# Designed miniproteins, single chains: the designs that were tried, part 77

Each design is a single chain, and the fold is of that chain. pLDDT is the mean over its residues in the fold that is shown.

## One batch from the design tools (miniprotein)

Design m2677
Fold by ESMFold2-Fast:
Structure m2677 (fold): chain A 81 residues (1-81)
Amino acid sequence: ADIEALRAELDELYARAQELGKQALETVPDSQIPRVIGLTLRSIGLYLDGRRRLDEGDLEGAKALLRELERVIEELERLAQ
């Protein structure tokens, strides 16, 4: 139950990060494109690590990665303005 809820949250946050990355690429100056790409790649890594932690039953590790993914989303939201 708890693991299933965290998986759903992880999938939702990852989808949001991907959409924000796409929006940021459409709005940022060329000088910021490498930063947007770096944040998008980081979101992929956090998603894969988060899924692995949940598969292992590491709820605290998964929650820490969710908080890091939320920080990536905040940075992408600032760039997508």
Scores: mean pLDDT 87

Design m2678
Fold by ESMFold2-Fast:
Formats: sequence, structure tokens, C-alpha cells
Structure m2678 (fold): chain A 61 residues (1-61)
Amino acid sequence: SMEAAVARNVAALAQLDPATAAAAGDRLRPVVEELVRQHGDDPAALVGPLAEALAEYIVRS
């Protein structure tokens, strides 16, 4: 479920052109860094918030 959602969102991002992917990276980088800092010791806890951040970006793009 969560892993499938992450894979689906990553696949969706991969369909964007390089410029859009770079912009996504710039926007998501601080969010990802924050999540890794908060949940770096537990990758499973990171999956949900990361999937949500990716979904939010895709929906608003």
C-alpha cells in the first residue's frame, strides 16, 4: 500500500520532462531533508510522509 503509493508517485514524476523534475527536486529537497532528519532512524516511518509530499506536489503541479 504505502510502498505501492511511493512507487506510483515516483513513476509519475519520472514521466515529467527534465526541467519539471529538477523543479520538483528543488521544491521537495527541504521537505525531504526535514523528513530524513526527523525519521532517518526509521525508513518505514519516512515512507508515508514522503509519499504524501510527492502526491501533494503532483496534484498541485
Scores: mean pLDDT 61

Design m2679
Fold by ESMFold2-Fast:
Structure m2679 (fold): chain A 95 residues (1-95)
Amino acid sequence: DWEYYELLRKVAPEVADLEEAILESQDRMNEIKKLNEEAKKKIKEVYEDASEFRAEGDRAEADKHMRTLRAKLHEEMKQLAREQEMLWKLKELAK
């Protein structure tokens, strides 16, 4: 019911802004979660490939790549935790 949202914006714009902020925060969390899952999959693939070849050079390059992916994953997890905290605060304000 789009007429309801138009009226809400006129009567209580702060509530409409808060609802939009909640949706945007949820979308960001979903994107971070997707990137997190993709990073975990890539780490697994690199590890399995390195294990298969057993070459010293291949292992060193795979280890370097895994360190980079793990660092990226760690930062994404930190960002997800911040977004979860923000979403909790926004939901508390919406009560």
Scores: mean pLDDT 66

Design m2680
Fold by ESMFold2-Fast:
Formats: sequence, C-alpha cells, structure tokens
Structure m2680 (fold): chain A 92 residues (1-92)
Amino acid sequence: MPILQLLDQAADEAEQLGDLETAQRIRELRDQIEEYIKNKDYEQAIISLTSAIQLAVDFYESHGDLDRARALAEAGEEAIRELREKARKLKS
C-alpha cells in the first residue's frame, strides 16, 4: 500500500531531524494500520490511518514542506477511499 511507504518515509525523516516522539507515533500507527488491514478490520484501519496522516502532514507543514504535506494528504485520501470500499463490500 503506497501510503504505508510514505508514512515510513515521514517517520524516518522525523527521526533524522531528532523528532523521535513523532517518528515513534507514526511507526506505531503504521503497524496498527497494517494489522487492521490484515484482519479485515477496515473501520479501525481508517481511524488509525486518519491519525497517522494528520500527524505526518503536521510534521511536514511544521518544517515548511508544503508539497510533501499535500502529496501525503492526497495519497491518504485515496487509501481511505479504498479501505471504505473494502468495508462496504464486507457488509454486502
């Protein structure tokens, strides 16, 4: 899932800049998202993904990287749409 790779990149960049707390929180959320997707718990995956996207977007915006913040937000919206479609198909 492309969004998980973008979250990994955001965590690595936060760690490189010494923001270990942000890096750890993104990695924890990323692992939760992957586990929820594996278990087909798409509603919980969407909640965790929304939190991870907000955290990573806020990180990039706080460092003046508006282009990366926008790209991450757009990729996140696409991933959320995909997970919502998977959730609907399970209820059908």
Scores: mean pLDDT 86

Design m2681
Fold by ESMFold2-Fast:
Structure m2681 (fold): chain A 78 residues (1-78)
Amino acid sequence: SAADQLEAYLQRIGELLLAGRFDEADAVLAELRAFAARVFADLVAAGELTQSQVDQAWQRFDGEYEKLREEGLKKLAA
């Protein structure tokens, strides 16, 4: 399902960020953003989500991505 694919991308990104593999995490993030943009566009077109809800979901994701990136950087510096 689309949800399972999104979860797989999120898990992979988290693993890469915590490992300090930022270039690889950015590549997977680009794939996730392209995939999620299609899924969210379909859900908005179907009336299941508003654009505001999509924007809020991306803001939450960007915050978590930055936290995991900072955690990975601290782990490399220790």
Scores: mean pLDDT 83

Design m2682
Fold by ESMFold2-Fast:
Structure m2682 (fold): chain A 90 residues (1-90)
Amino acid sequence: MITGAVAVALDENGNVVDVKRFEGKTPREAALEAMKRSGAVATGAAGIDENGQAVKALGYRDGELVAEIPVKPGVDPYTAALRAAKLALE
């Protein structure tokens, strides 16, 4: 069960401009919320389960889903979200 998400926003150069945790939000909702950050070009969000583990990460660019990655057990939610954001930026 997903209980929240961590979202990362990247600028056009791949620099992290925002990192936020969203309780009660899906990865999609978190990634789209992070896109509202000034300077954000791509976002990634990793879903967090009831045990605090990352379970799925989504990458968004221009409001569209462009990357989806499975998350291996033990991967930090921030690391998963950052990977998805970098894939979305290309």
Scores: mean pLDDT 80

Design m2683
Fold by ESMFold2-Fast:
Structure m2683 (fold): chain A 65 residues (1-65)
Amino acid sequence: SPLDQALAKLDSIIDQLKKSPFDPEFNKQALQQMSIVASDISQVADRDTVHQVQQRILDAHKYLS
């Protein structure tokens, strides 16, 4: 489903951030990709799923600072 594909994309982005923390070029790309994925998920997912995704993105920001 589109939701499953978007969630898999988010997992991939977060995994790559863990492996390449504080890479400024990748961090910029990852922020843009996470924003797009969050937007896609918000269009098809329920509130609980959207909330969980937002929490995961917030947690992933620890690899950006």
Scores: mean pLDDT 81

Design m2684
Fold by ESMFold2-Fast:
Structure m2684 (fold): chain A 74 residues (1-74)
Amino acid sequence: SKAAKLEALTEEAIEKIRAAKSEGEIADIVSAFGREARAIDGLDAAGEFRPAALAQLHKVGDEAGDRIEELRAA
C-alpha cells in the first residue's frame, strides 16, 4: 500500500538523518524524501502533500530539526 511505502521511506530517512554529519547532508535527505513521497502518494488538487505523506514529512522534519540542534551543540 502507499501508506506502507511511505512508512518504509520515513524509517530510511530517519536512519540517514541520525547518521548525518552536517546540516547539508540533512537538507539533501529531506529534499530526497519530499521528492520520493510525492512520487508515491502524489499531490492534492491544490498541489499540496496529501495527509498520509504530510504526516510522514512532519516526522522526518522533526528528526531533522533535532539532529541539526545536536550538530550545532557539538
Scores: mean pLDDT 83

Design m2685
Fold by ESMFold2-Fast:
Structure m2685 (fold): chain A 82 residues (1-82)
Amino acid sequence: SGVTVSKPEKTTVAGLDALVFTITASKKVDATVTLTLPKEYADKVESVGSPHPVTIVSPGVIQVDLKDFEGTTEVIVLLKKP
C-alpha cells in the first residue's frame, strides 16, 4: 500500500505512439508494481523505458521493480508502428 498508478496517457516518442504510466509512492517502499495495458495495446509493445528494472511477464503485463522508492516515476511503453 502507499503506491498508486495512473491510467495510461497516450503520447508520441520518436514518431511512435507511446503510453505513459505514472507511479507515485507516498512513502519509501520496496515493491513490484504490475502494469496492465489496455487490451488494444497488449500485442503492440515495441519497448519499455523506465529508470527502474522492468520485466514483461506476458503480452500487455509489465512488472516494475521499485527499491527504496519514494516520489513519482514514469514508465514509457513504446508502441509498434501501425
Scores: mean pLDDT 84

Design m2686
Fold by ESMFold2-Fast:
Structure m2686 (fold): chain A 99 residues (1-99)
Amino acid sequence: SMDDIEQEIYDLAKRLASTAEQVSTPAQASVVTLAGGILEKHGDYEAAGKAYTAVGRYFLQQGDYAEAIEAFQRALAAYEKAGLENPEARKGLEEAKKK
């Protein structure tokens, strides 16, 4: 059924978010960003925040500051919905804005 496919997509998104620390290519950044969006749709805001933080870290390391700012802002918004604070996303946003 369609619900079974949606569940499989959500499960894949959770697995991709668990490898967030390994984002090292533009293709991985795109896939992890999509995973974050799927996690948000399912109310998994903490996992979405982790995914967006990893994407922000990747773009910051590449010097893509506009993309890093967007990713860290999305991470902070997701963490806020989860009732969580994330010092890494906040510091990353501050660093990207200084460039």
Scores: mean pLDDT 84

Design m2687
Fold by ESMFold2-Fast:
Structure m2687 (fold): chain A 87 residues (1-87)
Amino acid sequence: MEEEERRKRLSEELQELLDRLLDSVLPETIEKLKNTEDVEERKKIYKESVERLLELAEEELERLRREGAEPELIEFVEGVIELLKSL
């Protein structure tokens, strides 16, 4: 495969992985928020969801490292983790 095409595919795979992680957390978060009217509890639900998403992303990074994933994938996930930490 061409190096550029390979990097693009790896990036797309990580995008799909990120989408799956978001789908794992966001629907539950939205459901909890719809069932919670207290502002303080809503804030905690959001914070817990971001922390959960970060934990899952870190677990995926560790998995990629164990499986000998491409350095580009590892670097991309590290960037995503840094982004999540900024939230």
Scores: mean pLDDT 74

Design m2688
Fold by ESMFold2-Fast:
Structure m2688 (fold): chain A 100 residues (1-100)
Amino acid sequence: SAEEEELKKKILEWLKRQGVPVAADGTVSIEDALAMLERQFPSLSEEQKEAIRELLEALDVDRDGTLSLDELRTLLSWLVDMGIVPADPEFRELVEELLS
């Protein structure tokens, strides 16, 4: 929807402000995504970090080492379902809107 596309743009702009490199097609590298996620979810256990790594690798079905925003949405939905919330209030609001 137009609302989803606008939210995706806001998330990509937020990522760029955090210094995360975003490709022209809106994808981010798995390594940059992991670093951002660990910063946004500092309370993650070692088991949760391993599960996130495995999920990100599974979402990278073409094995190009990058993730789309739709793939990140899947991971964020999983984290929120586990009761894990982003540390940055702006990112938390964007994630809540994206998952609505």
Scores: mean pLDDT 74

Design m2689
Fold by ESMFold2-Fast:
Structure m2689 (fold): chain A 82 residues (1-82)
Amino acid sequence: MIEAMKARDEAEVAAQKARFEAGDLEPLIKQYEGIIEHLPEDDPRRIEAYRKLAELYRKQGDFTKADEWEKKAESLEAKRKA
């Protein structure tokens, strides 16, 4: 719904701000986001990239984005396992 989409956009803006404040993790986040972009949606390699992005966002203090990426990893892992 529109409300949920706005909340997601606000979380994305917060994640971008956290990346700029950290400075040092931005190249790694960009690298893993690029890996995800170049892989098919159901590729198991995306799971590792999602896990790494969750770790990087936690180190930046963006727990909302970290949880989002972790949930994506769990969802894809469950789909692959099922």
Scores: mean pLDDT 71

Design m2690
Fold by ESMFold2-Fast:
Structure m2690 (fold): chain A 85 residues (1-85)
Amino acid sequence: MIKKIDLKKYKPKKHLSDYPEEVRKEAVRFALKYLGLPESLADEVIEALEKLDKGEMHISDLPIPELQEKFIEIYKLAEYYAEQK
C-alpha cells in the first residue's frame, strides 16, 4: 500500500537520471520491493528510465507486461525515494 504518495499527482523536482548511479539503483530496488516485483528487473527498469528521460523510448516498448502496468508506479516511487536522500 502506498502510504502518502499520490503517484498521479506527484511531480519530481529532478529526473531520476540527475542522481548518481548508486542512488538510481537503490531507488529502483526500493520501488520494486515496495510493489512486490522481482529485483532482477532493476537493471531493465533503470535502462528504461534513462531512455524515457532522453525521449528514446516509450513505455509500450517494454517487453514485460507486468512491468508496463506498474512502470509509472515504479518510476514515481523511485524518484520519490531519490528525492528523500
Scores: mean pLDDT 67

Design m2691
Fold by ESMFold2-Fast:
Structure m2691 (fold): chain A 57 residues (1-57)
Amino acid sequence: LLEEQRRAAEAVLPEGWEAEVSEEGVTVRPPASASIEDWVAAGLAANAAWREVAERA
């Protein structure tokens, strides 16, 4: 389950972004060039993908 959630989160993130997946959600790690607005948007998208996988399980 966690591996599938990690893959789903990584799939919605742009190149250079990383996702750390746990039972509580996703923490997104941006590249140094990313804005705060991009970071918030990426975190929301990654957590939405994580929840969709959890709901299907």
Scores: mean pLDDT 76

Design m2692
Fold by ESMFold2-Fast:
Parts: C-alpha cells; sequence; structure tokens
Structure m2692 (fold): chain A 90 residues (1-90)
C-alpha cells in the first residue's frame, strides 16, 4: 500500500540516523510519539495516539539497547511510522 511504502522509506531514514547519531534518533522518535498522540486526540481517536506513543517509546528503548539488532530497530520504526501515517489519514 502507499502508507506501507512511505513507512518503509521513513524507517530506512531513521535507521541511517541511528547509525550516525543515536541520541538524535532517540529525540526524533520521542518527539514523533508526542506529536502522534496530540494529532490522534485532535482527530477524536486518543487510543490510537496512545498506541503510537507506546510504539515510539519501545523504539527509543531498542535504540538504547546495545543488544538490539538493526532488523529489530527497523521493524519497530516501520510500526511507529505506519501508525503515525494511519492517524494522519483519519
Amino acid sequence: SFLENQAEKMAKVLLKLYKEDPEMAILSVKTLGIIARFEARQNGDPDKGEEAYRLAEKLAELIKDPNASEEEIYKAAFEVYLKRLEILES
């Protein structure tokens, strides 16, 4: 789908950012979670916003984890971006 293709592109960008500047990657992901939560509330679906926020917090913890694989980080990033895009389609 179009949303899945966009989420894949965004997840790949985050993976590059993670490799170059993991602290900036953490800040970017946490900020995205807060914004997604706010936008979902504005769209009348706060539960979807809380889900996006939780996915973003999980991704931030994976970025901090030295044992997390690139594949795990990529998959978590894909889920966060896909949920954010679904909120915007609402």
Scores: mean pLDDT 87

Design m2693
Fold by ESMFold2-Fast:
Structure m2693 (fold): chain A 87 residues (1-87)
Amino acid sequence: SEERERLLKELEGFRELVRLTSSEETAAALLPLIEAAMEAVRKGDFETAIALLEQARALAREAGDVVSAAASERLLKRVRELKEKEE
């Protein structure tokens, strides 16, 4: 769907944001979660994508990475909205 492709593009943007702005240690923890969330979205497995992004948000908050925490929160809202629209 167009909405799913847009969400994937936003997740790719989050991946690049983390690569550019997060510490090396925080990026090493977040990047695999973001990649797994992208695969979950490609499969239409929004529950798994939500769980992975909740974990990413928690890790970003623990690391004090306020930018990545805010991005995770925004993407969580997007995935939840898409899940509600797809029956």
Scores: mean pLDDT 88

Design m2694
Fold by ESMFold2-Fast:
Order: structure tokens, then sequence, then C-alpha cells
Structure m2694 (fold): chain A 62 residues (1-62)
């Protein structure tokens, strides 16, 4: 998977699940599915994904 495809897939996964899953469950699933791929990203690409996750999850924030 390319970095762009990974970013899109992760953001879409978070957006789709932010209203149905807890933040902890989303983070756990993301780590389980994408940890190796996330570790291969540049700091810039990783930061964009983290920002996207934070923005999407903020809608479901306690």
Amino acid sequence: MTADALKSEVCNFVSDNATTLDTDEINSKLESKYLSQLSSLTAEQADEIVTCISESVNTSSP
C-alpha cells in the first residue's frame, strides 16, 4: 500500500467508525492493522494521519 492510500484508508476508517467505536477501540484497531505500515511512513506523512485521526475522533470526544 502506498503512503497516500494508507492515509486515505486510515482517515476513512476513523471517520466511518468515530461515531460507533470508542477512541480506544479505533486506536487499537489502527495499531493492529496498520502499525507496520505507519512505522514505514515519513514524519510528515505520519503527522498528517495523526492529524486526520484527531480531527475525526474529536467529533466523538468525551
Scores: mean pLDDT 72

Design m2695
Fold by ESMFold2-Fast:
Structure m2695 (fold): chain A 104 residues (1-104)
Amino acid sequence: EREKAIEAVKEAADRAIGTLRSPEAQALVRETADKIIEALKNGEYDKIPEIAREAFEKARSLPDEREQAVLAVAGIAMAAAHALSGEPAKRIRKTAFDLAREAM
């Protein structure tokens, strides 16, 4: 599961970065993916919702591509949740959905 979650996060981040034009948005997505991957490697799944929330607040303050960056962060968190199971996956999924709704 952990290895699949790490790969899913990497793939989601690479895809998002490839669609973004703003260097600031690309950097935020990369930083967020790296932090989530570190949490996954350490088994600190409870940190993933917090990492996503912090990234969401940073995305809202970007000069460009705010909505795209927010959706990218939510997508990366969702990719991690989809590859995981149980309560940690449910908490991450809830946070990703809540953040995506706030972006609308």
Scores: mean pLDDT 81

Design m2696
Fold by ESMFold2-Fast:
Structure m2696 (fold): chain A 95 residues (1-95)
Amino acid sequence: MEEFEKYVKLAREYYEKYLETKDEEYLEKAFEYALKAEILAIKYGLLSLPSDPELAELYERIREGDEEAIEEYKKKAREHYEKGKALEKAEEEAK
């Protein structure tokens, strides 16, 4: 899908810029486009169900057109992103 491919490319480009510059603005943009691509992939059934039961339930609900599930997924994705960012910073500061 054209939109899916576009968002995947943008997410990758911004993440590469983040790795070069360490500018958090690029990391935020990478996350935004990755999330857009992932939601489209779930909606169109391009992704297998995840091994996490809670996430698998959200995937199925999103495929059924549940807008509440889409918002819950975005919230969980943001929480995961913030935790990952904090862990990476902690590992870098520990050196």
Scores: mean pLDDT 77

Design m2697
Fold by ESMFold2-Fast:
Structure m2697 (fold): chain A 87 residues (1-87)
Amino acid sequence: SLSKEEVKEILIKTAEAVAKLLSTISDKEEAIRFVEMLFSYEKSLLDEEYRPIAEEVKEIAIEGIRKGLSPEEILKKVKEYIEKKFK
């Protein structure tokens, strides 16, 4: 199983990958489908105890896309949430 520090790193790297891809996707529904796919994959790598955190990160990203936030703004919100949960 992954350590707490490794889980935090995976969630942050996934968020950074999502933000980079969001800068190239203009359609909101396509962006949302991509976010759901990436976080489903990442959850498969995580122990049960970390899956609620991954789900909330996904929801923050999807809500940001729906509200028309920039990829940079979405990444900032996601990183702030992850840092708060892994104190």
Scores: mean pLDDT 83

Design m2698
Fold by ESMFold2-Fast:
Structure m2698 (fold): chain A 82 residues (1-82)
Amino acid sequence: MDEEARKLIETADEQKAKEAAEELNAAPPSELPGKLATYEPEVAAYAILLLSPEKARLLAPLFEDPKTVEEKAYKLALELRP
């Protein structure tokens, strides 16, 4: 497991991540990738952890082959979801 990706998620402001998750859950599917990109990487990663199952499924294909630490953190967050 990528330790840098896990640490990135752990550095996120929980309140900002909750607010980001609420915005992402309310966004239409076509706006999800663009909206996710507006957040700081750690906030985006933690927000993914808090997303609804439907929104998480829409984002998962975008991060199947992660290349950066940020993308690896997004994939890890998707995998760690309940």
Scores: mean pLDDT 79

Design m2699
Fold by ESMFold2-Fast:
Structure m2699 (fold): chain A 57 residues (1-57)
Amino acid sequence: MHRFEVVGEGATTALVRDLDTGEELRVPLATARSGLADSGDPRTFWGDLAALRAAEV
């Protein structure tokens, strides 16, 4: 599990940054928002980098 920061939100996607590696991924907005809701943090969440790469759009 890596810690991700939501860098920006679009209409259907969010740009997230892996705070451990610096990698940036464009993922579905719902995926990023679900992570934020589960974390209780307004900007960061914990996720699996491989799973987020598989969700990349």
Scores: mean pLDDT 83

Design m2700
Fold by ESMFold2-Fast:
Structure m2700 (fold): chain A 75 residues (1-75)
Amino acid sequence: SMEEEKRELEEQVERLMKVAEEAAEKYGDSSILELAKKTAEEVREALERGDLEKAREILMKGEREILQRILQAAQ
């Protein structure tokens, strides 16, 4: 259902925030956490509009960008 998909996306955002917070602390790069916060805000806005497809798209893009930033910080 739409409510179940919304909860799943909210849980995925919380997991992303935790990973980003840990990575930002480990590599000393606050931009990782700032990117995750921006992604979380945009996903929340899409979910408030009932746009689950857009919420998933934003989350996937944000996860990809955060991974790239972590890889850059680890070098």
Scores: mean pLDDT 86

Design m2701
Fold by ESMFold2-Fast:
Structure m2701 (fold): chain A 94 residues (1-94)
Amino acid sequence: MSAEEAARRGNEAANRATEAGLSGDPEKAREGAREAMEAAREGTEAAKESTGLDTSRAVGGAIAGIGGGVGAAIGAKKAGNEEAARAAWEALSE
């Protein structure tokens, strides 16, 4: 994928993951975190194939994805659902 696409996907996945966590639904929190981590992996692979500024863009996408996964877990905890937070953290470790 392109570095720009990786950055876009990472940011979009981060926003969705945070919203999923805040829903307090364990299944949604897990899926959101998994999607964010998948976007992070895609960003990492794009960075390996990129040079110069494109490497920075792809790395940005990977960082956004990781942040989204964490956001899902924190959001779930704030919603008062520890099961959802646990599901999100479990997805981050996969």
Scores: mean pLDDT 76

Design m2702
Fold by ESMFold2-Fast:
Structure m2702 (fold): chain A 81 residues (1-81)
Amino acid sequence: MSNEEIFKKIKDYLVNVEGVPEDVATLVAKGVVDVRYSGNPIDWGKMISDIARETGLPASEAALIVSKALEVLSEIELEDL
């Protein structure tokens, strides 16, 4: 599956199923895809902090949204196996 397809699937799930605002869902989906593609160790704490700062959300809410995006990513990776 392409990075663009992964991004769209995560974004669409967050917006349509979880009711996340489109701007927040876009930032989270992009961050998850960028981290997955980089091959570097995943610093989820930094990603959560960056999203909270960019969106004005509490870190706890940003963490929950990132957790939901990671659940979608896990399902996509199982489909790629």
Scores: mean pLDDT 75

Design m2703
Fold by ESMFold2-Fast:
Structure m2703 (fold): chain A 68 residues (1-68)
Amino acid sequence: SIEEEAQKIVDELSLGQKEITKSSLIEQLKNLGLSEEEATKIVDKYDKNGDGKITKEDAIKAVKEALE
């Protein structure tokens, strides 16, 4: 269920794109109950290229961490 919930959240946030902006993902994690600092730390470790974009696969992993 956590896997399915994370996938649904990321699909809704991506609006059909392959990647999500770092800012959008941080805001979504904050909406799930995380502090800005907690959300930023999670998202930063998945921004591997430093370009401010997160792949759907890595965004799902970030959301799963927030739901745990």
Scores: mean pLDDT 79

Design m2704
Fold by ESMFold2-Fast:
Structure m2704 (fold): chain A 82 residues (1-82)
Amino acid sequence: SIEELEKLLEKNKEIGKGYKPTKEDEEDYERLLKIFDSGDEELVKGLIEKLKNAIEKGSDEKTKQKAYYFLKKIVEYLKEKE
């Protein structure tokens, strides 16, 4: 749920501090939005799970920061669709 994702983001907000998105991050996010717009619920669910796992179990700080950034943007997007 959106509430669970927001709670995860709040718990891990320190990971997201100071992260500056790259041009490649912008391109990746555009690709992710196309998946959401396609209506492929399985891809959307799989993507969210990958981001959650990267934040919680990621082996390096950069991977966690990128996953946090993408998940935060996705949650904001989903809230706009309410």
Scores: mean pLDDT 78

Design m2705
Fold by ESMFold2-Fast:
Structure m2705 (fold): chain A 72 residues (1-72)
Amino acid sequence: MAQQTADTAQEVLRRAGLDDEADALRAEVQKLIDQGRDDDAFDLASDRLGEIAARDPRVAEEGRRVNLERYG
């Protein structure tokens, strides 16, 4: 789950034009995965994306679009 969530979060951030945030999040999530902390990695990816989406409407919009493309 952590890898899939990280891939989704990175895609959303890149679509919103936040490449530096996407790369930083991927690096932090990968560090947790490498430490065997998959649940923490999942939580970090979800929480960070939610925090950024709360302050940036573009991220919130791209998040909804990606969710619709995958599940709707």
Scores: mean pLDDT 78

Design m2706
Fold by ESMFold2-Fast:
Structure m2706 (fold): chain A 81 residues (1-81)
Amino acid sequence: MSEVEKAREYLEEKSREIGKKLKEVKEKNPDKQEEIDAAEGEILRLLAEAERALEAGDVKTALEYVEKAVEKAEQFIKELE
């Protein structure tokens, strides 16, 4: 498997994990819907930048954006505890 294919699988896996966690957070915090939607928008922008880097063949930059998206999601979810 090429490095690009591996990075794409990683991006898809992390996108799925983040999406599932954000859905659970929305269900638990219906009064914070706007804050959660804003954070989700920022996370999705980071994942979109990772996809663009991957399409350009820049695996390193793509993985850096995926990591930023994961860290942002984890930090935001922790702050809602």
Scores: mean pLDDT 83

Design m2707
Fold by ESMFold2-Fast:
Structure m2707 (fold): chain A 72 residues (1-72)
Amino acid sequence: MDEETLRKAAIEILEKNPDLNGDELAKELAKRLRADLEGIVDIGRWLRDFAEKNGIDMRTMTGKELLEALKK
């Protein structure tokens, strides 16, 4: 999957649902992008890598913090 497509979709999802956690965001991304099994794995890996690069703990992260990092 394209990283720009993932980022754009994640921003749109979180602007509508800022209280989503990382797992919930990954599920919403999979639904919006109509991801197959490989796409679901790709989304999860991208989201974890993004969180690590931005010093974000996906377990405690609020959707607002994730949204702010994505908009950079």
Scores: mean pLDDT 76

Design m2708
Fold by ESMFold2-Fast:
Structure m2708 (fold): chain A 99 residues (1-99)
Amino acid sequence: AAEYAKKAGEAAYEGGKKAFEEAGKKGHGTSASASGISAAGAYASGEIGAKQGKGEEGAKGAYLSAYSAYQAAKDGGAEEGAKAAKEGYEKAKEYAKKA
């Protein structure tokens, strides 16, 4: 459970980070900020859940934050960023099921 919570947070963070970078390159600052904040939240949820023995809850939090990062990237019109955020979201979802 703890290992999968961390992996969910890391997958979500990597996807959201790429979304943040791509939105930033296109001048979509608001979308970039939203994706970055959601990615940071996903990482934190995974780490905290793992540390506190709440791996399933941490993984679920990471998965939900990853989805928020994906939506922010999609709304910002950065197609490559949206794709990266979606990949992170899908990996986080798979890890959450194993937690």
Scores: mean pLDDT 71

Design m2709
Fold by ESMFold2-Fast:
Structure m2709 (fold): chain A 77 residues (1-77)
Amino acid sequence: MVEEVRRRNDATVDALIREGHHFAWSFGTVGDTTVLSAGFVEDGRLVRVHGESVHPVPTPDRTGASTEPPALRPPPP
């Protein structure tokens, strides 16, 4: 159900961006897989990023979301 979690994350990010936030991200964990969706506005353009990682996780699902950018910005490419 990674696809279900991704769709839910995307919907959350899209809603927050539509509300006027310049940055939003959401994640969910299903089984041993964590799925992340992020959206941000840079120079007036919307950029979307998806991530996925596999790791041992407890039986219960984990979920979280935020509209705040990280304290440290990644260096330019």
Scores: mean pLDDT 65

Design m2710
Fold by ESMFold2-Fast:
Structure m2710 (fold): chain A 81 residues (1-81)
Amino acid sequence: MSPEEKIKKLLEELKKIIEELKKETDNTRRVQLIMRFYDIAGEIEEIAKKELSKEEQEKVMKELRELGTEVEKIMEEHRAK
């Protein structure tokens, strides 16, 4: 599997975690989902830094920041109770 294909697969896993987080009502499970999100994001960053050009790294880092912002927005909605 190419580094780009592996990153795409891991990004799809992050999107699945975000969808699970939107549906989750238990605070303990929300924390576990957020921790899993950042573990996978860290793996993507490691692969990108080792295997991708600087331009491709910046594109991946931008996508990770956008996904992280979505997680933060979901957490803000959860705090509004």
Scores: mean pLDDT 83

Design m2711
Fold by ESMFold2-Fast:
Structure m2711 (fold): chain A 82 residues (1-82)
Amino acid sequence: PLTDEEIQERIDEILEDYKPILTPEQLERVRELLERMATTPDRAERAALYRELLDLLLRDGLKLSDEEVAAVHAQFDEVLAA
């Protein structure tokens, strides 16, 4: 279990990685999704938030195609199920 401070540090690290490829508005949306994930006790709800986060990062950040985005979601669904 992470402390609230450790959760914020990890969120900040993730946002730094995406700062060069996302707009400030998109970065704020990513922070919002990550904070909701960190505070949500239900695993299925966290998985749904994570899929939404990945969709945003892949489509808006990396400019991937719908097909490439679907392939990455499938890969992360396998990781989340493990």
Scores: mean pLDDT 73

